# Designs tried in a protein design run: designed miniproteins, single chains. Part 11

Each design is a single chain, and the fold is of that chain. pLDDT is the mean over its residues in the fold that is shown.

## One batch from the design tools (miniprotein)

Design m337
Fold by ESMFold2-Fast:
Structure m337 (fold): chain A 160 residues (1-160)
Amino acid sequence: SEKEKRIEEAIKLYEEGLELFEEGKYEEALEKFELALAKLDHYLGPDHPLTVLTLFELGRVYLELGKPETAFILYREVLDRLVRTLGARHPLTLEMATLILATFYERLGEDHPLTRRMRAYIASLFGDLAPEIEARARALVESGTLEEEIRRFRERVLAS
């Protein structure tokens, strides 16, 4: 159908954005992810896992462009959408919160003001689960496995 073709075009833009990001072409990656997001939001809706994943990728691009406050705003939106649609206790919501916090730990450090604000936000959303999210986020950074876990998360979303 026309809709299926437009979704395929959006996925191709998303994949082009990933390739550009891996090449360190962050401004070009930004353009591809913004176009992918607009199409995915329109055809799949704002709460679809792939739309939410594209917001997560935009946050990563903004961190590399030296705009961590913009990344914080996007990552907060990612968590809000997942908590609203799947709930705070859903495995995908918990994994995404872990990946977001680990990204702040790795890129900014644990004591950075934005990292502290993200921890506080996660505590407000997840309550009793927040210490486990924090422990897992630290473990991913310490083991050097954060990028691999992001790739695995991405593969699960694209396969669904």
Scores: mean pLDDT 91

Design m338
Fold by ESMFold2-Fast:
Structure m338 (fold): chain A 92 residues (1-92)
Amino acid sequence: MDELREKIEKAVEELNKKAKKKLSNEQKIEIMEVAFATALAESLEKALELLKELIKEEEEKELSREEVLKRIAELYEKAGRYEVAEALREII
């Protein structure tokens, strides 16, 4: 488990470093908090896949706050955490 936590932490740091000016600092923090909550509440492997995908897309194109939050909400919904998914969609 510690190895997965370290990978998630590194992925979050890389996302923050590579994040383009399209996202505000406040939006980046919010996205990271949700990503960590996803990693802790659901499958760590699925959380890592999500973070890797976000990093790749940030490198290839500018991701909006809305697009990132929609992906995270979809992950929570697939995991059966409907209340969290609904809350994330509401803040989009």
Scores: mean pLDDT 57

Design m339
Fold by ESMFold2-Fast:
Structure m339 (fold): chain A 58 residues (1-58)
Amino acid sequence: MLVRALKDYNSENEFVLSFKKGDLLEVLEKIDDDLWVARSLVTGERGLVPARYVEEVE
């Protein structure tokens, strides 16, 4: 599932994905309703993403 970042998010935590507003991410798994695992299509990095900071691109 493709999602788009709604805002800039910068994390120094190695398990949390950093992204810029408008970046496209591929959701790999949903751990729960608030926390997803995604891969950035911009950087190729994988990490945890707060679901509230992204929207589905369909």
Scores: mean pLDDT 81

Design m340
Fold by ESMFold2-Fast:
Structure m340 (fold): chain A 79 residues (1-79)
Amino acid sequence: SALDARIERIVELIKRGRVEELDERERLLYEAATSFLPQRKVAEALGVSPATVSRAVRAIREAVPNIEIREVERAVNRL
């Protein structure tokens, strides 16, 4: 599905440390998975159900263990 393909691309870019290559919609799902944005607001911005965002976030977090800690540390180190 289109969502599964986006999740695979998001996971690949995170693992490669190339989150700047995410498109606008992929970045919203990334920010939901890192808890930078609330999942509800991401669902509203993407025009999808909260269940769709929750499913994508779960898949990303399963593929990238400790994503919230890892990506928060990356973001803080850029300040």
Scores: mean pLDDT 83

Design m341
Fold by ESMFold2-Fast:
Structure m341 (fold): chain A 67 residues (1-67)
Amino acid sequence: SAANRQELLRLIGEILRLIGEIFDLELELEEAKKKGDEEKAKELEKEIEELEKRLEELKEELKKIPD
């Protein structure tokens, strides 16, 4: 149905946004580690973990949408 398609597209959009945010933070984390900024690295690792948990939640919601 059209409603299922709209919900699917919304969830896909959120998933893609989170994937992009996670990858941007992973790049920042690599830079922080290369510079020896341990405090920034710890903060980035925590933020990445939180976003990865949200991504898993959205992936589970995506699986619940019928074709």
Scores: mean pLDDT 84

Design m342
Fold by ESMFold2-Fast:
Order: sequence, then structure tokens, then C-alpha cells
Structure m342 (fold): chain A 64 residues (1-64)
Amino acid sequence: MPTGIARATRDQPAVLPTVLALKKGELLEILKIVNDNFVLARSLETGEEGYVGRSALEILEAPV
């Protein structure tokens, strides 16, 4: 089972090599909740993995 699904709420460039670039409306798989502000996610469109700020995400399916 996927661990969770989120949608990007805005476009964001990759500002660091470990940060995932986002486009508004992009669907992401939540792999790990790192802390209250950041998750490790995988883009469902590109397959790339990286850290994403939770403020940039709409959680559609939370990991339970």
C-alpha cells in the first residue's frame, strides 16, 4: 500500500539538491514524515524523490 498521497498547492523550484521541485497540482507519494514541517516524498509523475515542506502540500490520503 502507498504510505500516503499529497497534491502540491504551488509551484516550487528545487532550491537544494535534496529538495523536490514541485508544480501546482502535482501528485506525490508520501514516503516518510520527517518532522512537523517536512516530508520525504516521491513524484508520481517523474518518480523523483526528495524533501518537501508540508506547507506546500494538500494531504489527500494520510499514512495511517
Scores: mean pLDDT 75

Design m343
Fold by ESMFold2-Fast:
Structure m343 (fold): chain A 99 residues (1-99)
Amino acid sequence: SMLDEELLLAAQQGKLERVEELLAQGADVNAKGTSEQVSPDLIGATPLHLAARAGHLEIVELLLRHGADVNAKNKLGKTPLDLAREAGHEEIAELLEKA
C-alpha cells in the first residue's frame, strides 16, 4: 500500500514523527520493500532493516514497540541486526540482540 511504501521511506530517512503518524494510520510495521530502485541488499527489507542500516536508533525503538519482527530477513538472508553490525551502529546492534 502507499502507507507501507511511505513507512519504508520514512524509516530510511530518519523521519521519526512521520513513522509515528504512518503506524497510527495502520501502516504494516513489517512491510517489505519490493522496489528494484533500492540496492539489492535492501530488497525484501522491512522498516526495521532500513532504520537499523541508517543508524536511526529512536526509530528502531519505536518500530520494536509496534511489534517489528527482529528476525525478518531481506532477499540476501540478512536480519536488521546484520545490517546494523555491517554499518557499525553498535548501540542499535546491542538493542536488537536484546529484543
Scores: mean pLDDT 86

Design m344
Fold by ESMFold2-Fast:
Structure m344 (fold): chain A 105 residues (1-105)
Amino acid sequence: GDVNAQDSQGLTPLHFAAKVGSSELVEILLDNGADVNAQDNQGYTPLHLAAKEGHLEVVEELLKQPGADVNAQDKDGKTAFDLALDNGHEDVAEELQKAAKEKLA
């Protein structure tokens, strides 16, 4: 099937894999050309969903991808870092902050 197909809410298979915390499925989808920066109807990227749910291993896998936009904003202007903090996922927030500094260098 089309790895970048979007449902009625704009969710791709990569969004679902990130939301449920399946790092293995995230890797398979990315290897098959999944768009790491795909946005749903709320402006959420897979990184936003992984961060919101506290899936550290998925966050790390997504951040390894060339061109992954760690600073992508949802419709409320929130980054994945903001969603991690809002949901109490301090480990994910620290990883996102580190990645943002490294990608700016």
Scores: mean pLDDT 87

Design m345
Fold by ESMFold2-Fast:
Structure m345 (fold): chain A 57 residues (1-57)
Amino acid sequence: MKRALVLKDYQARGGGELTLKKGDVLTVLDDRNPVFWLVEKDGEIGLVPRKYVEIIE
């Protein structure tokens, strides 16, 4: 299962996005989009900007 580390805080701007905190670990569900990835964080599914995360698993 693919995991990603949040590199810096991100505030959701609407449109199904998730708010992220630096050091959060996310489950990556879909990484095919070059700009936004679909992830799960603590039971919530949403979009996050790829530039804010790094694959670790």
Scores: mean pLDDT 82

Design m346
Fold by ESMFold2-Fast:
Structure m346 (fold): chain A 68 residues (1-68)
Amino acid sequence: KPKFNLLDAIDFVEKTFNLEPLTGLGEGENVLKMQEALQKAGYDVGEIDGVFDLSLRNAVKKYYEDNS
């Protein structure tokens, strides 16, 4: 890809960890599950607070670049 696509990276993480889409049951709960999954995989997500912040965005990008 000529540039990073955040939605593709989110989809990749969701499929890899068998997570529900962020538009599913409660945005905060799904974000929390994504933070926990990436932290367990060894990625720095910052605080596990259910907020999709720059730390989680960077973790999603890093995971996608390392594993896709």
Scores: mean pLDDT 74

Design m347
Fold by ESMFold2-Fast:
Structure m347 (fold): chain A 60 residues (1-60)
Amino acid sequence: GPKLAVAVKSVESSAPFMLSFKVGDELLILRETSSGLVLAKNLKTGEEGYVGKSVLKIVE
């Protein structure tokens, strides 16, 4: 199922399909890719987009 993660860094992106978030935001990981990007939903804003896995801490 989808995994919960917390952003460890703030990212603001104007690029298409890329997700913006603040440090401490909870993200739901919907899909992982082979490129090191994950498709995630920001639970605070409801927005979906791609984010680098390196800026996330997965909650088990």
Scores: mean pLDDT 81

Design m348
Fold by ESMFold2-Fast:
Structure m348 (fold): chain A 160 residues (1-160)
Amino acid sequence: AANGDLAALRAALAAGADVNAANSYGWTPLHFAAAAGHLEIVELLIEAGADVNAKNNYGWTPLHLAAQAGHLEVVELLIEAGADVNAQEDTSLDPNSEGLTPLHLAAETGHLEVVELLIEAGADVNAQTKKGGKTPLDLAREAGNEEVVELLLKAGADEN
């Protein structure tokens, strides 16, 4: 079959595999699928009851990973499944955690359509990092993502 990984996952879930099983770093199957942009695997995991708001040991959710990578259709599915668009990466395991939101990551990486989708889904355009108080606008400007800068300003990002 052309889709062996998806078939293997279906068979494992049917055999009673825990859809929310985390490795030693707190990564669930949904974290890996979201980071890789495996849309059909993301869909199957959500249908099987995956926790869309699971945080790994670094405080990252599947939505953080999909937004950073620019996986637009995965971002859309995660939001429709109830992902917290304003989740901050924050963990007691990393005292240098910055409190980045999915919007910070999409703005820094220049994923314009992901930025637009996150804003439409109610992302806080003025969210600040815990270290340095940086907004998505600050990260977009530092990265030279001019189209993202224009979109954030139109969406009500504060100018300083």
Scores: mean pLDDT 87

Design m349
Fold by ESMFold2-Fast:
Structure m349 (fold): chain A 110 residues (1-110)
Amino acid sequence: SEVIERFKEILRSLGMDPSDEEIETFFKYFDKDGDGTISKEEFKEVLKSLGYSDEEIEKLFNFFDVDGDGTISKEEFVEKLELILEDLDKDSELAKELREKVLKIIEEGK
């Protein structure tokens, strides 16, 4: 998958070397239904487990939902994670906090 390869390149630039299986496990952590998209409910469940409020989750969901269609594709997810992980988005304090949590999830193999 081009999406998996792109995400691996981002993580390698940060000193990580995840396998395809670890990347797929990370996507499955958010995509509980396995339909290839992250619903608002799936996203909310994960972010609540990470200590985010409903208001913060709404802001983060809108950040990831580039097309405004009410779901996050894997492509949109990786595109926005690239901005967060490479510290390119300086406008969102929530995105900066999410960076550390995302890196920890990947490092812990979840």
Scores: mean pLDDT 73

Design m350
Fold by ESMFold2-Fast:
Structure m350 (fold): chain A 92 residues (1-92)
Amino acid sequence: ELHRAAGRGDLEAVRALLAAGADVNAQDEQGFTPLHWAIMSGHVEVAKLLLENGADPNILVKPGASPLAEAIAAGDEEIVARLREAGYEPVT
């Protein structure tokens, strides 16, 4: 499934699943999207691919707390730049 492929950094599996019609914004039982898993795991290329395919960077997992905000606070400037291009606005 898309979440596990994104969390593993398996770029080709992510691409194949998206081509097969996988929902890029599907939330798992914790509310995480594939984009959350890619960012939390530091997989920049997978995160970029998901954003290019319509991933919504503004989906929050919990009120007031987001894995995206935590990853941004960790200082990954490439991922932050891609998130901003996709319309994400960190409240920092």
Scores: mean pLDDT 70

Design m351
Fold by ESMFold2-Fast:
Structure m351 (fold): chain A 70 residues (1-70)
Amino acid sequence: DSDLIKYLIQQAIKYLKDGKVEEAIDLLRFALGLSRDPKLIKLIEEAIEYLKKGEVEKAIELLKEALKEL
């Protein structure tokens, strides 16, 4: 469901801007479970890895790229 994946990624970006990193990661993991596009999966996985490293801005850039795939 591309509409649900899009919503989850948009909400995750909002949580990241509010400093809610763990809540954003939970939404992104849910989006991964729904995703079938290998490019979309890779972008979300890389965003989660950057979030684990505290690189929030890089993660947001990857999530914006993921939204372009939807």
Scores: mean pLDDT 88

Design m352
Fold by ESMFold2-Fast:
Structure m352 (fold): chain A 81 residues (1-81)
Amino acid sequence: GSISGTVTDESGNPVAGATVTLTDAAGNKYTATTDANGNYSITNLAPGDYQLRVTAAGYKPYGTFVGVVAGTTVVNVTLTK
């Protein structure tokens, strides 16, 4: 499966250069960096439960849990300062 989405701030502006990290149940980490439009994608993921964390300079870290399926899972994130 895969995960994709956008990272924006509280005003709806894209956050470029944010680090998106998925951690699986075994502690393996998968990472992506957001592009100029705030878009990210992580592919070739086994289906299962992951911890999603998003970090960017000047913003509070964001964390949630996400279930990845054999297809595409979309997760959009809003970062706060």
Scores: mean pLDDT 85

Design m353
Fold by ESMFold2-Fast:
Structure m353 (fold): chain A 60 residues (1-60)
Amino acid sequence: SAAAILAEIAAFDVGPGDTGEAVVALQRFLRSLGYDHVEVDGVFGGDTLRALGELVESGL
């Protein structure tokens, strides 16, 4: 469900401009959900933010 997916995302505790392993984990999670355009670069940039927006729109 959308609520379960959002809870998983909240567990990463990262936001725009963050870098590191938690961002990599979030990016891998997004790709596992079908957001293949997200690069696993460890930087919370526009692609990661867009994928989160698409996920919220798709799940809500």
Scores: mean pLDDT 75

Design m354
Fold by ESMFold2-Fast:
Structure m354 (fold): chain A 60 residues (1-60)
Amino acid sequence: MPKLARVTKDYEAKTEDELTLKKGEEVLILEEFEDGKWLVQSLKTGKTGLVPKEYLEVIS
């Protein structure tokens, strides 16, 4: 079941596989990887990408 998370601080994408997010945005967690990055979908833009898990807080 996908989890809902909130971005806790601004993140700037470092590669094409990553997603740029602003503090306060909400994302769906699609997959959690062991390297500490999560595949998420932005609810604002609909785009998907990898973000370090420390930038996210699970809210549901």
Scores: mean pLDDT 81

Design m355
Fold by ESMFold2-Fast:
Structure m355 (fold): chain A 104 residues (1-104)
Amino acid sequence: SLEDDFVRFDRAVVDGDVEEVRRLLESGFDVNARDPRDPLGYTPLIRAVDLLSEIGYGEIGKEIIRVLIEYGADVNAKTTDGRTPIDIALEHGREDLAEVLREA
């Protein structure tokens, strides 16, 4: 299910597992799906930025974001309250993640 795909995705992001993120996308996980668990309508990119901002994975976190962008993630996707991936990165003080998103 899409909910199960997001659970696996969250785990891969939390573990810094770039290859598992890539495998999920290649296995049919929709890179622009809205998380059915989340009333704010987080996409995989928004979810990854939020999780990575709390965990503090520098280079690995940037690589996960680049993989999502490579597979067609919408860098301008908004939560139901109007926040973009860049907004969420900046809310957490993650200028490094915001820069990767701006370069997309």
Scores: mean pLDDT 86

Design m356
Fold by ESMFold2-Fast:
Structure m356 (fold): chain A 63 residues (1-63)
Amino acid sequence: KKGKNGDTLLHILAEKGDLEGVKRLLALGEDVEAKNKKGKTPLDIAREKGYEEIAEVLERARA
């Protein structure tokens, strides 16, 4: 995805199932609460795709 629907890089990596990429962006302080044009956060996308490990990492980051 190339920013389609207002996706951040974190949204894109969550949809691709790139766990290591997600962890790196979180370490850099990327906004985990950013919503795309559909009102979805990266966590919402990870949950919809069934990427449990990515969803867990994103939930911990939003604490």
Scores: mean pLDDT 78

Design m357
Fold by ESMFold2-Fast:
Structure m357 (fold): chain A 57 residues (1-57)
Amino acid sequence: SLLEAARNGDLEKVKELLEKGADVNVRDSETGFTPLDLAGNEGHLEVAQFLKENGAK
């Protein structure tokens, strides 16, 4: 999922999933964290920047 890819810092997978129409602002059902929250919390700055450039909040 986009949440898992963002948490893992997998920029290639994040790009692939967004190209397939994944919601950049999807929320985890248990935590409420977005892909941007997960990338930022794990220190994946390149993934966080890419998500912001694609409308993440």
Scores: mean pLDDT 82

Design m358
Fold by ESMFold2-Fast:
Structure m358 (fold): chain A 70 residues (1-70)
Amino acid sequence: SKEKLFLKIANEVIDRARAAGLTDDEIARLLQRVLETFKKHYDTLSEEEMKKLVQEEFDRELAEIRARRA
């Protein structure tokens, strides 16, 4: 289901962001961006394509957060 997929993605994003040393505020912003990508494409892409797109968005947003700290 959409809810189960979202919860799995959210949990993985939170765990990975914490492991990367992000603050709770940075994790919340990252999760919001990932959720926006999920909502935008959920009804048009397969679950496999959705997971790949979310992973790409996660990596891009994480790089942006790190760049802002420098």
Scores: mean pLDDT 78

Design m359
Fold by ESMFold2-Fast:
Structure m359 (fold): chain A 60 residues (1-60)
Amino acid sequence: GPVIARAVAPVPKTSPDELALRPGERVEVLEEVDEHWVLARSLATGETGLVPKSYLEVVE
């Protein structure tokens, strides 16, 4: 099934390719880009962007 993660802290958007998240927001992890970043889709908005892995906790 899809890998679902939640933000454990506020995630800032500092570049156009990044995804901003509030604490507790859930994302679908689409791809692991490297050791530190994933490409994710917000379940609330449907927006996609890069998120640091350290800000996410897997829930599904």
Scores: mean pLDDT 85

Design m360
Fold by ESMFold2-Fast:
Structure m360 (fold): chain A 66 residues (1-66)
Amino acid sequence: QKLGIKDAFRFFDKDGNGYISTEELGTVMRSLGQNPTEAELQDMINEVDIDGDGQINFEEFVAMMS
C-alpha cells in the first residue's frame, strides 16, 4: 500500500522536490481509486497542511493515506 502511494506521489511531484499542491490532492486521491467529497478533501487538507502553505510533503501524504 505505502509503495503504491509513493508511486502516485512521485507522479504528481514533477519537480522532484517532495511536494504536491493541495489543489492536486483530489486528483491524486482519485488516481488511487478514492472519491472524496469536498468536505472530506477539506478535512484531509487541514490534517496534512499543518503550515497552511498550500503544499503537502511526502510524509504528510503518507500519514494521511495510512
Scores: mean pLDDT 69

Design m361
Fold by ESMFold2-Fast:
Formats: sequence, structure tokens, C-alpha cells
Structure m361 (fold): chain A 73 residues (1-73)
Amino acid sequence: MEEFAREIARRMAEASGGTVTAEQLRDIANALAESGLATPEAAERAYQKAIDSGGTLTREEAAEVLAEMAREG
């Protein structure tokens, strides 16, 4: 999961000029929840963490949040 989370975060950051937005993170988190790889509550917590961090995350921060969400699901 963590390797997968890192790859997703890398691709999102490359598309966005080096950072991942809270909205991009929410879209991926919701997709993972719909696929049964995370709970909807864990996906909402991931989005809230991104907002609390100022609405943008580095690639590494986004990967960490996605990996945490997957562990809780």
C-alpha cells in the first residue's frame, strides 16, 4: 500500500507542479474507499488533514496521508 500511495502522490504532484491539493487527495481517497481499500471515514479524515495543512501537501506528505488512510481501512 505505501509504495502504491507514493506512486499516486508522485503522479498527482507532477500534474500540479510539485504539490498535491486537498481536492486531488480527496478524489483519490474517495476512489480508494469506493474500491474497498479504505473506509469512507478514513477518506474524510485524510481530506481534513490536507485542509489543516493549508490545502496543499508535498508529494511525501500526500503519500503519508494515503498510507495512513489505507491502514485505518
Scores: mean pLDDT 74

Design m362
Fold by ESMFold2-Fast:
Structure m362 (fold): chain A 69 residues (1-69)
Amino acid sequence: SMLSDEEKRELFKKGDKDGDGYLTEEELRDLLVNELGKPELSDEELAVVMATADRDGDGRIDYAEFAGL
């Protein structure tokens, strides 16, 4: 991956503002735009990323799912 496991951990913690151990779709979008310098993803593109990572379908991803992206 482009990022080390440690860098992904730091990025995840930065997006996880309330410290609950999960990223919502909006928090993931914010990380991609603000931290990685990517343009905002469409809802469809972000939904594909979320569907790939969010195995339990609750609309959130945990660190292990995020690190696998």
Scores: mean pLDDT 70

Design m363
Fold by ESMFold2-Fast:
Structure m363 (fold): chain A 110 residues (1-110)
Amino acid sequence: SELGRRLLEAARLGDVEEVRRLLAAGADVNARDDLFGETPLHLAALAGHVEVVRVLLEAGADVNALTDMPPGATPLTPLNLARLMGSEKHREEVIEVLREAGAVEVPIPD
């Protein structure tokens, strides 16, 4: 949906007020992008946007949503992205918030 697309963009950019407005307008908190099936929570966690992560979790975001990866790639949770690829800015805070909400990691093959 248009609201879902806008929510994904707002979460990626860390626009807390826009995230709140879109959720209040009925945006799907678990919207998925067309590239990797990333949710707003994946994008906020990757970018280190702690307050957006908190708002999305309070709105009922799936803390353990998996990306939709092509064959041969491991589907990733928001916690996987924060720990392995996340912005150094606020990484530790994002990890703490996700773990408090029940986040788990998918094991990455070595």
Scores: mean pLDDT 85

Design m364
Fold by ESMFold2-Fast:
Structure m364 (fold): chain A 87 residues (1-87)
Amino acid sequence: TLKELEAKLFNAIENGDVDAALSTFDEFLANGGDVNLSDKYGNTPVHLAALAGHGRLARLLYRKMLEKGADPNIKNRTGLSLETAFA
């Protein structure tokens, strides 16, 4: 399900598994998942990768989100925008 893919994606991001995170995000989007995906705190995949210290993964996820039509001005609960998360 989409929720299972979301959980798998967030786990891969937390672990810094670049290949797993990117492939799971592609699978999530291919199954009708929202490119503006966020957790209950407003954290997108980009925010989560940046907060976990995975800057390269955060940049790769940001590019993919923009390619799929995500809003670069999406902010999490602390006001951190997508583009600012990995500056």
Scores: mean pLDDT 80

Design m365
Fold by ESMFold2-Fast:
Parts: sequence; structure tokens; C-alpha cells
Structure m365 (fold): chain A 88 residues (1-88)
Amino acid sequence: MKEKADELIKKGREAYAQGNYDEAIKYFEEALKIDPNNADAYLLLGQVYLDRGEYEKALEYFRKALEIDPNNPIARTLLEEAERKLKE
């Protein structure tokens, strides 16, 4: 099951790199249905929402990623960026 989640995350990353945010979100959400504690999938969902300007959703996903992996420096940095954007 987790190996299938990793493949979905890979496909989501490819969609995200191409700017296909809706497809990326779909792949990451499907990965989370298989592995609901996948910090990487939450982090990547946060990145997509941050890039879309949906800062509140980005914060929720980055917080969830940090709940699972509290020492993730990328999730921490992106959470702080989303918080900064919300103060605009």
C-alpha cells in the first residue's frame, strides 16, 4: 500500500512541475487515502495551495506535515512564508 502511495506522490510531483495543480492535488489526495500519515503528501499539497495563492489551505497542510514530521525544515520554512502572505 505505501509503495502505491509513493508512486502517486511521484505522479503528483510531475504534474506540479508542469503547472497542472488540479492533477497534482488529485494525486496527493489519492496518496493520502492509501497512507493518511504521509508527511510528504501533506507538504506537497501545501506547496500547491501556496503557489495558487490559497494561503489558509497551505497553512493547514504544512501544519499537518509538521504534526507528522516536526523536524522538517522545508515544511517549517513554507509555513512561515504562508503566514507572512496572510498578513498582507
Scores: mean pLDDT 84

Design m366
Fold by ESMFold2-Fast:
Structure m366 (fold): chain A 90 residues (1-90)
Amino acid sequence: KLDALLEEAKETNRMSPELQAAVLAELEAAIAALREQGAPESLIRALEETRAWVRANPSASLEEVLQEWYRRLEELDPEAGRQIAETRAL
């Protein structure tokens, strides 16, 4: 009984296929918009690598997707990553 509720809670924390498709669509739209705006290639690459990670990890939670996005952004563009971290603190 308790174990079943814990498994249901874990399932709730994972992205549904519909949510994963929406996240992937948003990432693709963001990449396209940033390319048109002439954004730094490092920022575009961080989004492309995050998109590839989401495709490879369909059982990931939305929080895990956000953590991977920030990690890749810090690695490829530390200044942009720092600005986003400061914005999240507000």
Scores: mean pLDDT 68

Design m367
Fold by ESMFold2-Fast:
Parts: C-alpha cells; sequence; structure tokens
Structure m367 (fold): chain A 61 residues (1-61)
C-alpha cells in the first residue's frame, strides 16, 4: 500500500542519517525503488513533493 511505502521511505531516510559512506549508495538505490513503486501506485508528482517535505522534516528530529 501507499502507506507502507511511505513508512519504508521514512525508515530509509532515518537510516541515511547514521549510515556509513559505503552504505549510502545502497540506501539511495532503495529509496529510488520505493519512489518508483509509489509512482506505479498512482501517487502524483505533487504528492511526492509533499512526501519529500515530510521526510526532510522527520530528518531534522
Amino acid sequence: SVEELRQKLLDLAKRLKTAPPGERLKLYSEIDKILQELRKAGVTPEELRELYKEILEALKS
């Protein structure tokens, strides 16, 4: 579901905060795959922009 994909994105973004350099490319790849799955699920570009904003706010904490 879209909600499950959203939660996975938030989890991956949080992992990026503490990830060693060698793991960052892998995490970016996983994020890209989830973004593609969200697009397949019919999430609009506007909704993706809002999701990115939400992830950035979560990373500040």
Scores: mean pLDDT 77

Design m368
Fold by ESMFold2-Fast:
Structure m368 (fold): chain A 57 residues (1-57)
Amino acid sequence: YEEAVLKILEMKGKERERAEKVLRLYVEGKSLAEIAKELGISKGTVSRLLKKVGIKV
């Protein structure tokens, strides 16, 4: 979790904000489909952002 937060801090602008929101919802126990629906993005985008911050999906 801590390493994922550090990787998010290395991201820029809108990508950083999206990654932070995705990680927060994932830690809350939401599924990829639920996160995608809440943020208005695809499940593929959610999965990519989680992998980019080091979360196994």
Scores: mean pLDDT 75

Design m369
Fold by ESMFold2-Fast:
Structure m369 (fold): chain A 70 residues (1-70)
Amino acid sequence: AAPTPAELNGRLYLAALNGDVEKVRELIAAGADPNVVDRTTGETPIDLARKAGHEEVVALLREAGADPEL
């Protein structure tokens, strides 16, 4: 069975925040939405990666279709 959107979103946020490039790749391959917005913070995975200074994760999320300006 496919993981739920909420499960993928939570894992993608954590991987982006921690700079876990391999986990970000795995989650995107599993169908994670790189443009998902956290309803509580209003942040996307790319926002968390930029905030934490994880440039490789930022590049990977952009390649997957994330908007780097949001």
Scores: mean pLDDT 75

Design m370
Fold by ESMFold2-Fast:
Structure m370 (fold): chain A 65 residues (1-65)
Amino acid sequence: MEGEIDEAMATMLLTSYGLGDVEVVREGDKLHIYVTVKTEEERQKALEAVELLRKAGYEVELHFK
């Protein structure tokens, strides 16, 4: 999918996992997701959300702040 919907969907998914500081930037067909994690559990949740997006056909790069 193209456009603002991809960024909004990624942001909503990560926020639903309890991750509060989420920034999504689209570069071509790739989504760059920037997230602050304070615990190993939050890191695991971020990785799980990104894996779901990749399984849905999105090209995603995860960055920890």
Scores: mean pLDDT 76

Design m371
Fold by ESMFold2-Fast:
Structure m371 (fold): chain A 69 residues (1-69)
Amino acid sequence: MEFSPEELLEAIKIADRDGDGKVTPEELAEAVREGLLSPEQARALLTRADLDGDLTIGEEEIEHLRELA
């Protein structure tokens, strides 16, 4: 599945309901349930998640995507 950095940034904005600059798997699942994101978009974002086991997309990852967009 191939999403542009701009598409991933838009998906992050949709999932980041708290505006705290972090996206959790729970926020992604909620956005998919509400029809705001496709399951494919949520999966693409999860592949960017922190491998330390918290699976949270942090500010560093978001900044990297902004540089590519």
Scores: mean pLDDT 70

